# Designs tried in a protein design run: designed miniproteins, single chains, continued (2). Part 106

Each design is a single chain, and the fold is of that chain. pLDDT is the mean over its residues in the fold that is shown.

## One batch from the design tools (miniprotein)

Design m7911
Fold by ESMFold2-Fast:
Formats: structure tokens, C-alpha cells, sequence
Structure m7911 (fold): chain A 69 residues (1-69)
């Protein structure tokens, strides 16, 4: 479920910005309980850091793919 949480967080961050994303929004988008989200990411810092790291990695991978170089 950790991947589902991160995918949901990345989608919401892209749609409305990181500062406007709540734990509840991520839990609802991921289809998990708030308790499940807390079990994987006990702090907001850990959750935000993981989402940012995923976005950075995905941007790099997509740029390589789109540019074809």
C-alpha cells in the first residue's frame, strides 16, 4: 500500500500543489484509512519528503523518455 499512497500523493501534489495537499486527501485518493497512512508515514515530514523524492525521480525519467536522448 505504500506505493498506492505515494502515487496518490504525487497526483494530488501535481493537481493542487504540495502545500494544499492534506493527509485526508491522500488517504481518500489512495483508498486507504488514515491509520494505514500513519503506519507507513508517521510524520508529515516523512510523507512530504517521500512525495517530493518520487516527483523528482519521475520528472527525470519522463524528461529522458520525452526527449529521446
Amino acid sequence: TKERILEAGVRLAKEKGLLNVTRRDIAEEAGVSLGTLYSHFPSDRELVAAIVARIIREIGDELDKELGF
Scores: mean pLDDT 77

Design m7912
Fold by ESMFold2-Fast:
Structure m7912 (fold): chain A 56 residues (1-56)
Amino acid sequence: SAMDAALAAAYGEGGARAARLAGNEETSKRTQEDGDRAAKAGDAEAGARASVRGGG
């Protein structure tokens, strides 16, 4: 869902930033990529739903 995608993106960004501050760039990149992937999947679903609603 759009909410799940937003949470995944925010969580991925937050986790990546925390890992970066801890000096773990590899973990930061993996966390960011996982978040981005989840966000993209949810965004595609949300986009389809928005098109159905907005398309009238």
Scores: mean pLDDT 61

Design m7913
Fold by ESMFold2-Fast:
Structure m7913 (fold): chain A 75 residues (1-75)
Amino acid sequence: SELEEIEARIRELLADDPELAAQVIEAVRFAMTLPLETAERVLGLLRDALKARYPEKAEEIDEIYERLLAVHRKQ
């Protein structure tokens, strides 16, 4: 599924911190169960936190965020 592909991308992006990758994936899975407006807010906060920690990966983090919103809109 597209969500499984995004989860694999998160693990690849955060390969240096597998515990953080697992926590991010759990947070993403939870956010995807929420209404779209709430999911956008929660995922936006997660995006901003990750970009602050990994500014060199900001573009890839933004791509993951947009892909997650696209998946949610298909539900």
Scores: mean pLDDT 87

Design m7914
Fold by ESMFold2-Fast:
Structure m7914 (fold): chain A 98 residues (1-98)
Amino acid sequence: SELLEEASKIPEVIKAVEEIEKKFGDKKVKELDAEERREVIEIVYKYLKDVLSKEQLLEIKAYIANPEIYLSEEEQEKKVPEFVRELVVKLIAEEKEK
């Protein structure tokens, strides 16, 4: 999708994913502890607060804080930077299609 490619090139998205890669790049979503989940959420808010709506940020927070409630087992097995990149890019692309 052209919208997905465009969303993936947003500088704030790249910066958020790069910081997550440096701190949590080898970890799967299911392997994060409560403090690490809080840090990932803080990185997302720091870089993406002016890119994503309040509702989209709350959705990302819910998925990262409570993956066992909101995510499939396959999604929980994804590396943290891959998961965050895919989710953020999808949310931005979906908003642009409306």
Scores: mean pLDDT 85

Design m7915
Fold by ESMFold2-Fast:
Structure m7915 (fold): chain A 72 residues (1-72)
Amino acid sequence: SLSEKAKELNKKGKEAYKQGDIEKAIELYKESLRLAVRAGDGLLATQSASNIIKLGGDEELQKLQEELEREA
């Protein structure tokens, strides 16, 4: 399911962060957020968005949210 794929991407994002790859972690969290929103999984979407913010990806998150609102 989309929720399962989003959860896997969120886990991969956490692993990239542990390895010090901030840029990769943000991209993985962004992909997780895209799939979570499409799946209607509000909890997972909130978790992925929160992880993006924690890594300084506020601008990336805003751009992604604008894209998702246009696609809805």
Scores: mean pLDDT 85

Design m7916
Fold by ESMFold2-Fast:
Structure m7916 (fold): chain A 94 residues (1-94)
Amino acid sequence: SMMEEALELIEELLKTLEDPNATVEEVSELMQRFAETLLKLSEEEQKEVLRYFQEKLAKAKPANPEAAKQAITVLGIMAKELGVELPEEVAAKG
């Protein structure tokens, strides 16, 4: 399921962001895979998946600030395009 793949990518991204050895390049690659998977979903499913990611990211404690900033920047662009509100707590981390 494309929905399940998108959710699994979110969980992988969150684990990567909490890894102090993770690189910005690794996070960028995962974000690209996430974006490509997201585009295969309906607009309603895309919004649901983005809200799920935002909720999880708001509670996450990233170990690498630069990698976190990259993920939040890309997420913010996707949220804006889909008309989904990015929580201030998440935006402040980018």
Scores: mean pLDDT 80

Design m7917
Fold by ESMFold2-Fast:
Structure m7917 (fold): chain A 55 residues (1-55)
Amino acid sequence: SPLARRQALLAANEADAERLREAAAAETDPLRRGVLELMAGGSRTVAERIRAAIA
């Protein structure tokens, strides 16, 4: 169903945000860390938008 697909996409983006945050925390190169932080923020923003759309 469309709802089940949106819930799966929400879970995937939340998982991506967590993984990227952990990768950023482990990264010693400031430039690479910054990129990972931006990517984590992007996945979090997408997750928030999906959550708002299914509420």
Scores: mean pLDDT 88

Design m7918
Fold by ESMFold2-Fast:
Structure m7918 (fold): chain A 63 residues (1-63)
Amino acid sequence: SSIPSEEQLELIDKKIEEVLEKEKSEKAREVYEKVQELVEAKKNGEPQEKLQKLAQEIEELLE
């Protein structure tokens, strides 16, 4: 169908969540969470020292 029903959209959303969980490795998930934490800290005007620490932690996870 060209326009999914509300029920179909809900099922698609659930399947996308399942696929994302299966595709994400533990390390990739940790990196994602740390990046989101850094972005949020920047938005909240957190001190430079905290931003640098989060960036370092992300770099260490990527090694």
Scores: mean pLDDT 71

Design m7919
Fold by ESMFold2-Fast:
Structure m7919 (fold): chain A 68 residues (1-68)
Amino acid sequence: SEVEKEVQEIVDEIAKELGITDKELYNRIKTALTNYALEKYGDEPLSEEEKEQIREAIRKVMEDIKKR
C-alpha cells in the first residue's frame, strides 16, 4: 500500500527525531496513523500537505503522552 509506505516513512522520521526506542509504542503509533490515513485520504499517494498533517498528528500524540 502506498499510504502504508508513506506513513511508515513519516513514523520512522519522527521516531528518530524524538528518540522513540519502545517497539510497542512505535507499532501502536504506526498502526493508528496508518488506519487514520486510510480512513481520511484513501489508498492513494499522500500530498506534502497531508504528510505534514500526519506529522502534526503524531507530535500531538507524543505531547499527550509526555503530559502523563
Scores: mean pLDDT 71

Design m7920
Fold by ESMFold2-Fast:
Structure m7920 (fold): chain A 60 residues (1-60)
Amino acid sequence: RKKRRREKLREVAKRLGLSVSETTRKLKELAKILGVSLGFLLDNLTLDELVDAVKLVESI
């Protein structure tokens, strides 16, 4: 129930032309690879860094 995290996910999804659910899935996969939580990524990465992170996961 963190409004800020939901708004970040929506903005990342909008910039990538993806659904929020697809963006969330890709970021969860990256978080798993890095050994951190999705919440940790959302709190510690900027919006541009999150967009780049999803693009990196897409290229795998």
Scores: mean pLDDT 78

Design m7921
Fold by ESMFold2-Fast:
Formats: sequence, C-alpha cells, structure tokens
Structure m7921 (fold): chain A 60 residues (1-60)
Amino acid sequence: MATYSDEEIEALLDAAEEALKEGNEVAARILAIAAEIALSYHENPSEEVIKRLEELKKKL
C-alpha cells in the first residue's frame, strides 16, 4: 500500500529542514527516517530527492 511520490518525499524533507532550523534535532531525525523509508518504497525516485536526503543526513 505504500505509494510514495517525489512530492511526498520532498514534503518530508522540507519538514525535516524546518525542524533543524528550529533546533529540534529529534523531530528532524524522525522526519529524515520517514523520508528514507518513503524513498525505499518509491519505484524510481528522482536524483534530486535522493541528493536532498543525503545532504540532510550529513547535517544529522
């Protein structure tokens, strides 16, 4: 039943970046994990969302 889209993954990444901006590292990590799980259920995600997730993981 997982039908994650690039748009949905981008929304999770945006939320994680906002959490980091607010200093909420725990929320940012949870959102990053959610984005990584969503990415694993995507048929073939865009290189853009993969790169954004990798950049986010370097900040955590």
Scores: mean pLDDT 79

Design m7922
Fold by ESMFold2-Fast:
Structure m7922 (fold): chain A 73 residues (1-73)
Amino acid sequence: SDEAHRLLVEGARALANGDYDTAIELFEKAIEAAKDDPVLRAQALRGLAIAYEKKGDTEKAEQYRKEANDALA
């Protein structure tokens, strides 16, 4: 969806800028908007994993990495 894609792109920009809290919020919204798009959901989940890793939350980072892999299986 256009909305999910826009949120994914904005999340990726926030991540690149070091705004990890904004990136997390945008990637979560992208997942909600993705519906039946497993590729977009996997990309947003990978973004969440990176953002949580950058914040030092290794447990959540590993959780979202696994969810991203499951979304593509």
Scores: mean pLDDT 87

Design m7923
Fold by ESMFold2-Fast:
Structure m7923 (fold): chain A 86 residues (1-86)
Amino acid sequence: LSEEQQLEFDAGAVLVAASVTIVISERELQKGVPGAEEALRLAKRAMDLANEAIRQASTDPEKAKQLLDEAVRLLREAFRILEEAR
């Protein structure tokens, strides 16, 4: 794969993870679980960053990598919050 194709693939994987985290966070929010609203916000931000990484993959691969790293960090924070609430 080209660097651009690899970044697009990696961003796609992050988008799937963010989508799953959003669904889980929305279910926990419906149950009134503390922290679910914050986890939802983090997961939505991660999705925005992954979409931006796809847009920048061909023009600024280094920026695209930084955006994906941040998205992964936010998803890890969201999962930590959800785990603490269970």
Scores: mean pLDDT 85

Design m7924
Fold by ESMFold2-Fast:
Structure m7924 (fold): chain A 82 residues (1-82)
Amino acid sequence: SKEEKLGEARRWVAFQLSEYMVENNLSQSELAKELGVSQSTLSRVLNDLSVPLEEFKEFMRRVGKLLNKEEEVEELLKEVEG
């Protein structure tokens, strides 16, 4: 289902960002700066399941650019959209 695919995308991005933070010794505020978002936006997108889909998609595309995984992100988002 689209809800299951959204859950997969959320788990993927949480894992990718956790790994990136550990590998680069980054705080949450430093990660937010690299993504070009506020720390509150970063926390909300990762922890609030009710965040609007369009905001989540924008966040996912920022992560794809930062990690050089834009193709993987677009594939995940296509599955969420159907």
Scores: mean pLDDT 86

Design m7925
Fold by ESMFold2-Fast:
Structure m7925 (fold): chain A 62 residues (1-62)
Amino acid sequence: LSEVEKKVGIHELTRALEKARAAGNEAAARALEEALQHVKDGDKEGLVRASREFHRAYPEGA
């Protein structure tokens, strides 16, 4: 992941995580926490996997 992709990803995932936690959706919050970790690690495949789990758990927020 490029530095720009990391910054954008962190901002968007953090915002989504706050929304998921406010909604009490623990499954979505967990997937977003994993996605944030993958962005920080530069793991593109892990980020894609976590994104799919998030959309499954919180389709209205995606």
Scores: mean pLDDT 73

Design m7926
Fold by ESMFold2-Fast:
Structure m7926 (fold): chain A 70 residues (1-70)
Amino acid sequence: SAEELAKEGLKYLKEGKYEEALEKAFEALRIDPNNDLARSVLLATLQELQRLGKTELAREYLERLMEIER
């Protein structure tokens, strides 16, 4: 389910596995674009990437989010 994928993404975020966290959040959003947890995990992970100076990676995933959102 979208919620289970979002929870898995949150777990990866807590472990510092940012790309895996993003991929799980995107999988959840493809199933349910309105899933609050998946959106929160995605945004929190992008914020951490910015804090770490991974701006190019953050930008790539932000662009993917814009394509999913209607």
Scores: mean pLDDT 82

Design m7927
Fold by ESMFold2-Fast:
Structure m7927 (fold): chain A 51 residues (1-51)
Amino acid sequence: SPQLEELEQQIQRKLDEIREAGRKGDHQSLIQHIAEALRLIGEQIDLELEQ
């Protein structure tokens, strides 16, 4: 579905943000981005169950 494609794109962008924060040693941003990625993955799981 279009919502799944949007979520997949958001997750990919979030993974890139995690990698960048990790490379910079920005531990606060790293933890926050990981938490946000997990939330998006949860949304994807919920949406997949509705398909």
Scores: mean pLDDT 83

Design m7928
Fold by ESMFold2-Fast:
Structure m7928 (fold): chain A 71 residues (1-71)
Amino acid sequence: SKEELRQRAAAHVVAAEILAASLPFDEDPERTKRGAEQAVEEALKLAESIPDDPEFRKWVEEAAKRVRELL
């Protein structure tokens, strides 16, 4: 369902934000950066698969931009 796709995309966004926020204190920053980028890519992919939800897609896109700025 659309709701399940939204929940999955949002979960990946949250995971990416947590990884990015932890980066300055991380012992393995390269792995954490890769994990954050992978989560962002998955969230964007899921958001793009949801028809007729431009507001949610924009939210994911903006979150992805913020995460990438921290990497």
Scores: mean pLDDT 83

Design m7929
Fold by ESMFold2-Fast:
Formats: structure tokens, sequence, C-alpha cells
Structure m7929 (fold): chain A 55 residues (1-55)
């Protein structure tokens, strides 16, 4: 969804991820709900994802 794509892009940019990784995540997480995406990103990236979500 557009909302999930925007969320993944914003969080990826805040975490300092390379564009190639952000694009891969957008494809991987396409169709997922926002809450599940947030939980998955925290599980994968830890504190960097938590800090990105606060900003």
Amino acid sequence: SAETEALVRELGEKMGLPEEEIEALIRRLAGWDEDTVKKWLIARYGEAAVEALKA
C-alpha cells in the first residue's frame, strides 16, 4: 500500500539505510499492515528502528 511504502521509506531514511535496501524492504513488506511492519523493522534493526519511530 502507499501508506506502507511511505512508512518504510521514511524509517529507512531515518535509519540511514542505502536506497537499494529501502527499495528491497518496500517490495518485501508490500501489503503488510503498518503495525506488523513496525514490529518487523524493530526485530531486524533494533534500537535504530525504535529511534526512527520516535523521530
Scores: mean pLDDT 83

Design m7930
Fold by ESMFold2-Fast:
Structure m7930 (fold): chain A 58 residues (1-58)
Amino acid sequence: ADGAAHAAAAVAQVRAGLEAGDLTPEQSAALVAARDALDAAGAAALTAGIGRLVEEAR
């Protein structure tokens, strides 16, 4: 329950970072594709990666 909500929030943060120009178009496309492919199995690892990316955007 909470994990799903936190994953959704992390995805929103990545979208904000992409709009701020923190990633190249190639990197953003790869990240979105990886997110979609790993949504169930890799959610925890991807969420950690997204959190790190958000920190870098600051």
Scores: mean pLDDT 62

Design m7931
Fold by ESMFold2-Fast:
Structure m7931 (fold): chain A 68 residues (1-68)
Amino acid sequence: MEEKIEEIKKEVEELIKKGVPIEEVERFALQRMLEILEDPSLSEEEKEEFAKRFAEEMRKLLEKYYKE
């Protein structure tokens, strides 16, 4: 789970560095999260934990690059 969050964080950070608009970056991050949440091999508990941690990490990352 942590590894998946770090993978998406790196992808998001690369998009930000390439000058992709914030709306597209947020859409990309949401799409990646939904792909993981649609994995039938994950338990409901694992999906909840992932969504919570993903939201926290994405908030921190976006605040870092798009703060004003």
Scores: mean pLDDT 78

Design m7932
Fold by ESMFold2-Fast:
Structure m7932 (fold): chain A 62 residues (1-62)
Amino acid sequence: LADSPAFQQEVELSMEMIGLAVEKTAALKEGDLEKAKEYQKKLDEVAAQSEPLAQELAALAA
């Protein structure tokens, strides 16, 4: 299970989301609302990509 490609991809997407959240927070601290909005959009896109993988992992665990 932990060695599955789907699990590895989910871990990578989670790490990417953390990085984007950090960058969004930095942009907000700088007052760059446009940049913060761009990072939020990227976060939404990564979250959409992780949904099918999360469902596949749930099926493998069941």
Scores: mean pLDDT 76

Design m7934
Fold by ESMFold2-Fast:
Structure m7934 (fold): chain A 116 residues (1-116)
Amino acid sequence: APVITESGGGTVPEGGSVRLTGKVSGIDFAKTGVAWVGERADGEGVGLASIGADGSLVSYHPRVEGRFTASRDVAASTAYLDMSDLRREDTAVYYTVASLGFAEGYRGAGVAVTVE
């Protein structure tokens, strides 16, 4: 079964930056798209960023565009979300989601980011 090992959250100052790291195993990462979902205390998940299997088709929610950058390292089977110019409203649990083509996504356990 696919496994996503996530790291890189924590408490960060307003205006600061943090990198979220998601290592994907148990699937062919070179054929796997990655997305990030942020869930605030209200419990609703919002799709914030995505990157296609070949590194194309990068998209961002308007809320984070220009501040968040999605990237991938195929040799390391790892996806990165670089979060900059952090705001208090970016406080959320962030989930890495990996999908193969149009198949159902596999979701990590989530990483908490708190902006103070």
Scores: mean pLDDT 84

Design m7935
Fold by ESMFold2-Fast:
Parts: C-alpha cells; sequence; structure tokens
Structure m7935 (fold): chain A 61 residues (1-61)
C-alpha cells in the first residue's frame, strides 16, 4: 500500500513540533503543529488535526 503523502507530511510536521517544543521554541512548535493539523485534515484524520490545532493554540496563549 502506498502511503498517503498528506499523512506522511502530517506526521513529519507533528514530529517537528514535538522537537521544537522540547527545545523551548514554542512559536516554532505552534507553527509545526498547525501545519501538521492541515495535513492530517487532508488525510481524513480529523481528530488528530483537532488535537494538533489545540496544542498550537495552547503554545501561543
Amino acid sequence: MVPDPALVKGVLYHMMGVVAEKYGDLETAAEWYEKSAEYFEKAGLHDQAAEDRARAEQLRA
């Protein structure tokens, strides 16, 4: 089965957000989580997208 490019991008951006958050770059982490959410929505993973959007909002507020 060929992986969905949107799913692959969603996972990669989510990982970038986690790494940035661990290094204390909360603004960069929020940007990565927003990108992750966009691609998870394109892949049909609406629950994962909602979680990543909520995380991005928490890091900015």
Scores: mean pLDDT 82

Design m7936
Fold by ESMFold2-Fast:
Structure m7936 (fold): chain A 55 residues (1-55)
Amino acid sequence: SKEDEMIENAVKLGLELEKASGNRELALEAVRALLDQEKVSPELKERILERFEEA
């Protein structure tokens, strides 16, 4: 689904940024900014951030 693809893409972006920068907080900030730009629902935003935290 589009929702599942958005989750995968956002998590992938966050993990790539964390790997490149060595900074998890910066990666989390970038993911939050992306989700805010896309006007993602609070529930979906929480699911994406939770999945990223588990990685």
Scores: mean pLDDT 79

Design m7937
Fold by ESMFold2-Fast:
Structure m7937 (fold): chain A 94 residues (1-94)
Amino acid sequence: SAEEKLRERKEKLKELLEKELSLEEREKLAEELGDKRTLELIKKLKEAIEKNLPEEEIEKLKEKLEFELRLRLEEVEALLEMEHAVKKIIEKQK
């Protein structure tokens, strides 16, 4: 169902935000989510670390990644609320 897919997406986004994951694990989760923007940011972060860029630049990339993940989580939660509201309306109308 659409609700089950949204719940699975929410769990994966929360895992990316809340768990201490390797960059490789984060990249795999982003690929599973199909989120090109999140994947691009993870790849940029990996490149920045490999190139030994200044800590300030690495931190800015981490902040951008966290911001994008929070935005995606808000989008999924809004869609879940809409799905629940639609189901309640349909049930009420029969």
Scores: mean pLDDT 80

Design m7938
Fold by ESMFold2-Fast:
Structure m7938 (fold): chain A 87 residues (1-87)
Amino acid sequence: MKVEEITFLGVTFRIEYEEEENAEELAEKLEKMGLVRVEVDPEDPSILTLTDTVTGRRLTVRKSEKAGEVLERYKKMVEEAEKELLS
C-alpha cells in the first residue's frame, strides 16, 4: 500500500492505493472521495477525463496508466491551480 497526500488551500486529502492499481481504479477512488468527476471519452473509451471538483481543472488519462503516475500528475495540477489562485 502506498499513500499520497494532496493539500489545497489548507485542506489535506490522504489517498491510499496499491502498486498494481491503474488509472481507472484510482479515478473511481477519487470520485468516491468527492475530489473529481470522472467522464469516459466519447471518442476513445480507454480514456478518462478527471475534473477536479474545487478548481474545475481537467486531467486526461488512459485507463491502463499506473495509479501512482496519474496521482502525481493530479497533485501537480492541484498545486499549480493553488499557486495561480494565490498569485
Scores: mean pLDDT 81

Design m7939
Fold by ESMFold2-Fast:
Structure m7939 (fold): chain A 55 residues (1-55)
Amino acid sequence: TEFVIVQVVAPTKEEAEKKLAEIKEELEKKGYEVLNEGVQELDDGRYLATLVAKK
């Protein structure tokens, strides 16, 4: 079993959600199963998107 953790920072929640959706689609196309995903606001007003997947 191979695990992947992806984190990306974006200036808006909408951009973070869009990037997360794109990453999820690419990983699913490669045969990964998404285990967890989320978007968190950072102290400076940016957003952190996180995704955990396995193959």
Scores: mean pLDDT 85

Design m7940
Fold by ESMFold2-Fast:
Structure m7940 (fold): chain A 78 residues (1-78)
Amino acid sequence: SAAELVERAKKNIEEAQRLKAEAEKLGDSEAVRLAEEAIRLYTKALEFAQKGRVDEAELLLKKGEELIARARERLEEA
């Protein structure tokens, strides 16, 4: 549902912001960039979900989650 996507987007934004802070602390500029792009995608997904545009919200959430996975993989190697 749109309400579930709104909640998922909000949680994903909080998680991505924490990951960005960790990446900044470790000095991984590429992981910071990936987290920032994911935050942008999640923010757009939240807007689409609030408007009931479920398919667009899901697509952007998926793209952001792929970027966050890449950022996490980089930080695990640091």
Scores: mean pLDDT 88

Design m7941
Fold by ESMFold2-Fast:
Structure m7941 (fold): chain A 66 residues (1-66)
Amino acid sequence: GRAELEALLRELGERTGKSPEELRASLLTVLQWEGFSREQKVALVSRELGISRETAARMLDLLEAL
């Protein structure tokens, strides 16, 4: 749920030096992109944030469930 997403964003923020709010906004922007498959969005988020594809997929799934 939301609390799990917020915890992941906080941990990622500490590792990347980005704010949780900025990370959340970037993820929402990626979800709104047209012409990209889910797998492509996961790969892009994984690459840009330096996280695993599994973590990227989980964060996107949690964000869509809100």
Scores: mean pLDDT 81

Design m7942
Fold by ESMFold2-Fast:
Order: sequence, then C-alpha cells, then structure tokens
Structure m7942 (fold): chain A 73 residues (1-73)
Amino acid sequence: SEAEKLFEELLKAIKEKASSEEIEEILARMGELFRRDESASEEFIKWLESNPEAMKLIEEREKELLEERLKEL
C-alpha cells in the first residue's frame, strides 16, 4: 500500500541517519496521507506493532536530533 511504502521510507531514512529536514519531509507526506485517508493512521499504528524495531529506531533518532539541538546551545 502507499502507506506501507511511506512507513518503509521513514524507517530507511532513520536507519541511514538522514537529516532532520529529510525526516520532516517524509513526516509531512505521511501527514498528507493521514488527512486524505483516515484509515492510514490506524494502518501506521498496526505497522509499528508489527515492527517493534522500527519504533525503537524512531525513538533513538528523536533522541539524536534533540542532542544535536542541545549542542547548538
């Protein structure tokens, strides 16, 4: 599905340590999908439940981005 392709793209970007800008672009596309297809947000939650490694990678990347922002202070 289109949703699953975007989820895999997000996971790949996080795994390859893409820039915050690239991750934000993927998240924006996911947001657009969620607005036009109300089932897509539920599909995302099911995908995360089926891929616990993906959830951990997303959380780890959020921590890395926060640490990078703190270094600018």
Scores: mean pLDDT 74

Design m7943
Fold by ESMFold2-Fast:
Structure m7943 (fold): chain A 55 residues (1-55)
Amino acid sequence: MLSEEEREIVLNMLEDTLKEAGPPSEEGKKAALDFAEEKKDEELKKKIEEIIDKY
């Protein structure tokens, strides 16, 4: 699991990626969720899903 500081870095990177690419493609969603799964962090996954849902 990531710390709060590490989650902030990851979420910032995700936001930057979505800003560059626009609305997330299925590949983009998969990549973000796969990263959270790799980190075994359910809170990170939930926050990533919330960000993706806004787009």
Scores: mean pLDDT 74

Design m7944
Fold by ESMFold2-Fast:
Structure m7944 (fold): chain A 66 residues (1-66)
Amino acid sequence: LSEETLERLERALLRLYLRGKITGEQARAVARLVLETGDVEAALRRAVEEGIITEEQAREILAAVS
């Protein structure tokens, strides 16, 4: 996982949090999973499987990072 991708992820999560699209707990959990997996898509799939975020929230995060 590149430093540029991590910065983009952090900025995307902050924007979605400020817009009320995700909670601070969801943002922290997604960031943790991305660090564990090294892959944004894999982390988002796992977050949906674990019930941390919805499929819609996962799509919004992925779109904001790309």
Scores: mean pLDDT 85

Design m7945
Fold by ESMFold2-Fast:
Structure m7945 (fold): chain A 78 residues (1-78)
Amino acid sequence: SEAEIDAIVEALKKHLEELLKKIESLPKEEAIELAKKALEVLEEDLKLLPSVVEPELAEKLKEVIEEYKKKLKEIIEK
């Protein structure tokens, strides 16, 4: 259902927002290490999405994951 899809998307956004806040609160070296690990997990999640969730949910989750991958890459580059 639409409500279930929206709930899952919002849960993922909240989880990734908390992860970013945690990373930003860490010393630079630890922040980069955690960001790299998070980026690897998100890359694997993207590969699995088409196989484990329906297309509409996969598309919305992909958009969220790509947004947070970009933010994690910015942390790693500094």
Scores: mean pLDDT 84

Design m7946
Fold by ESMFold2-Fast:
Structure m7946 (fold): chain A 63 residues (1-63)
Amino acid sequence: MEEKLRKAQEHFEESLRAAREGDREKAEEHLEKGKKYLLEAGVPEEDVEEEYEFHRRRMEELL
C-alpha cells in the first residue's frame, strides 16, 4: 500500500481516538488530514467523499 494511503488511515484512526476523548477540534483536524492524503494518493474524488463521510459518521457517533 502506498505511504499516503497508510497516512490517511492513520489520521482516520487518530480522528476516532480524539472523538472518544471528546476532542471535536482534534477529531475534525485528523478527519480533514485523512481526506487530504487520500486525494494526494490519487483516489477518485467520489471514493474519497464516501470514505470521508463514513469516518465522519463514526466520529459523530463517538462525540
Scores: mean pLDDT 82

Design m7948
Fold by ESMFold2-Fast:
Structure m7948 (fold): chain A 58 residues (1-58)
Amino acid sequence: MEAVLEEIRKASAEAAELLKDTAPEAAKAFEEAAKAKTLEEAIDYEALGVLLLMKDVI
């Protein structure tokens, strides 16, 4: 189970780095997902990042 949390945290950190110039609000949400201490918290922030990216955050 901890392996899934680490995978999400790593993917979120990479997404934040990639998006920081084009979608800074989404990047901030992914940064929070990368710092999450629980799987539920990581998923919530990752979902928020996707929502912000879809809600016209250039």
Scores: mean pLDDT 76

Design m7949
Fold by ESMFold2-Fast:
Structure m7949 (fold): chain A 105 residues (1-105)
Amino acid sequence: MVEEIKKLFDEYLKTKDPEKREKILKEIIEGIKSLKSIEDQKEVFLYFLEKLEEYAKTLSVEEIKDLVENVVTPLLQSFPSELQDELAELLREKLLPILEEKEKK
C-alpha cells in the first residue's frame, strides 16, 4: 500500500541502526514491487524525492554519495525498467544542486 511504503521510508530516514535500516529498506523494496499501477509507483517516488531532497541537505558530500549508492540505486532498481530512466533524471535534478552547493557552488 502506498501509505505503508511512505511510513516505512519515514522510519528509514530517522533510523540510525544499520541492521534495522537494512530490514526497512528491504520492506520498502518489496512494497514497491507489489505496486501494480504506474500512478501509485510515481506517487511513492515523488514522496521519496521530497524526503531525500530534505535529508540530503543535512548530509556531507560523501554521505550523499553513500546514500545514492546504497539506498537510492536499490530503490530505483525496484521500479519497472520503463520508469527507471525518467525517475533517475528527476532524482539527479533534485540532488545535483545540493551536491554543487556543498562542494562550493
Scores: mean pLDDT 79

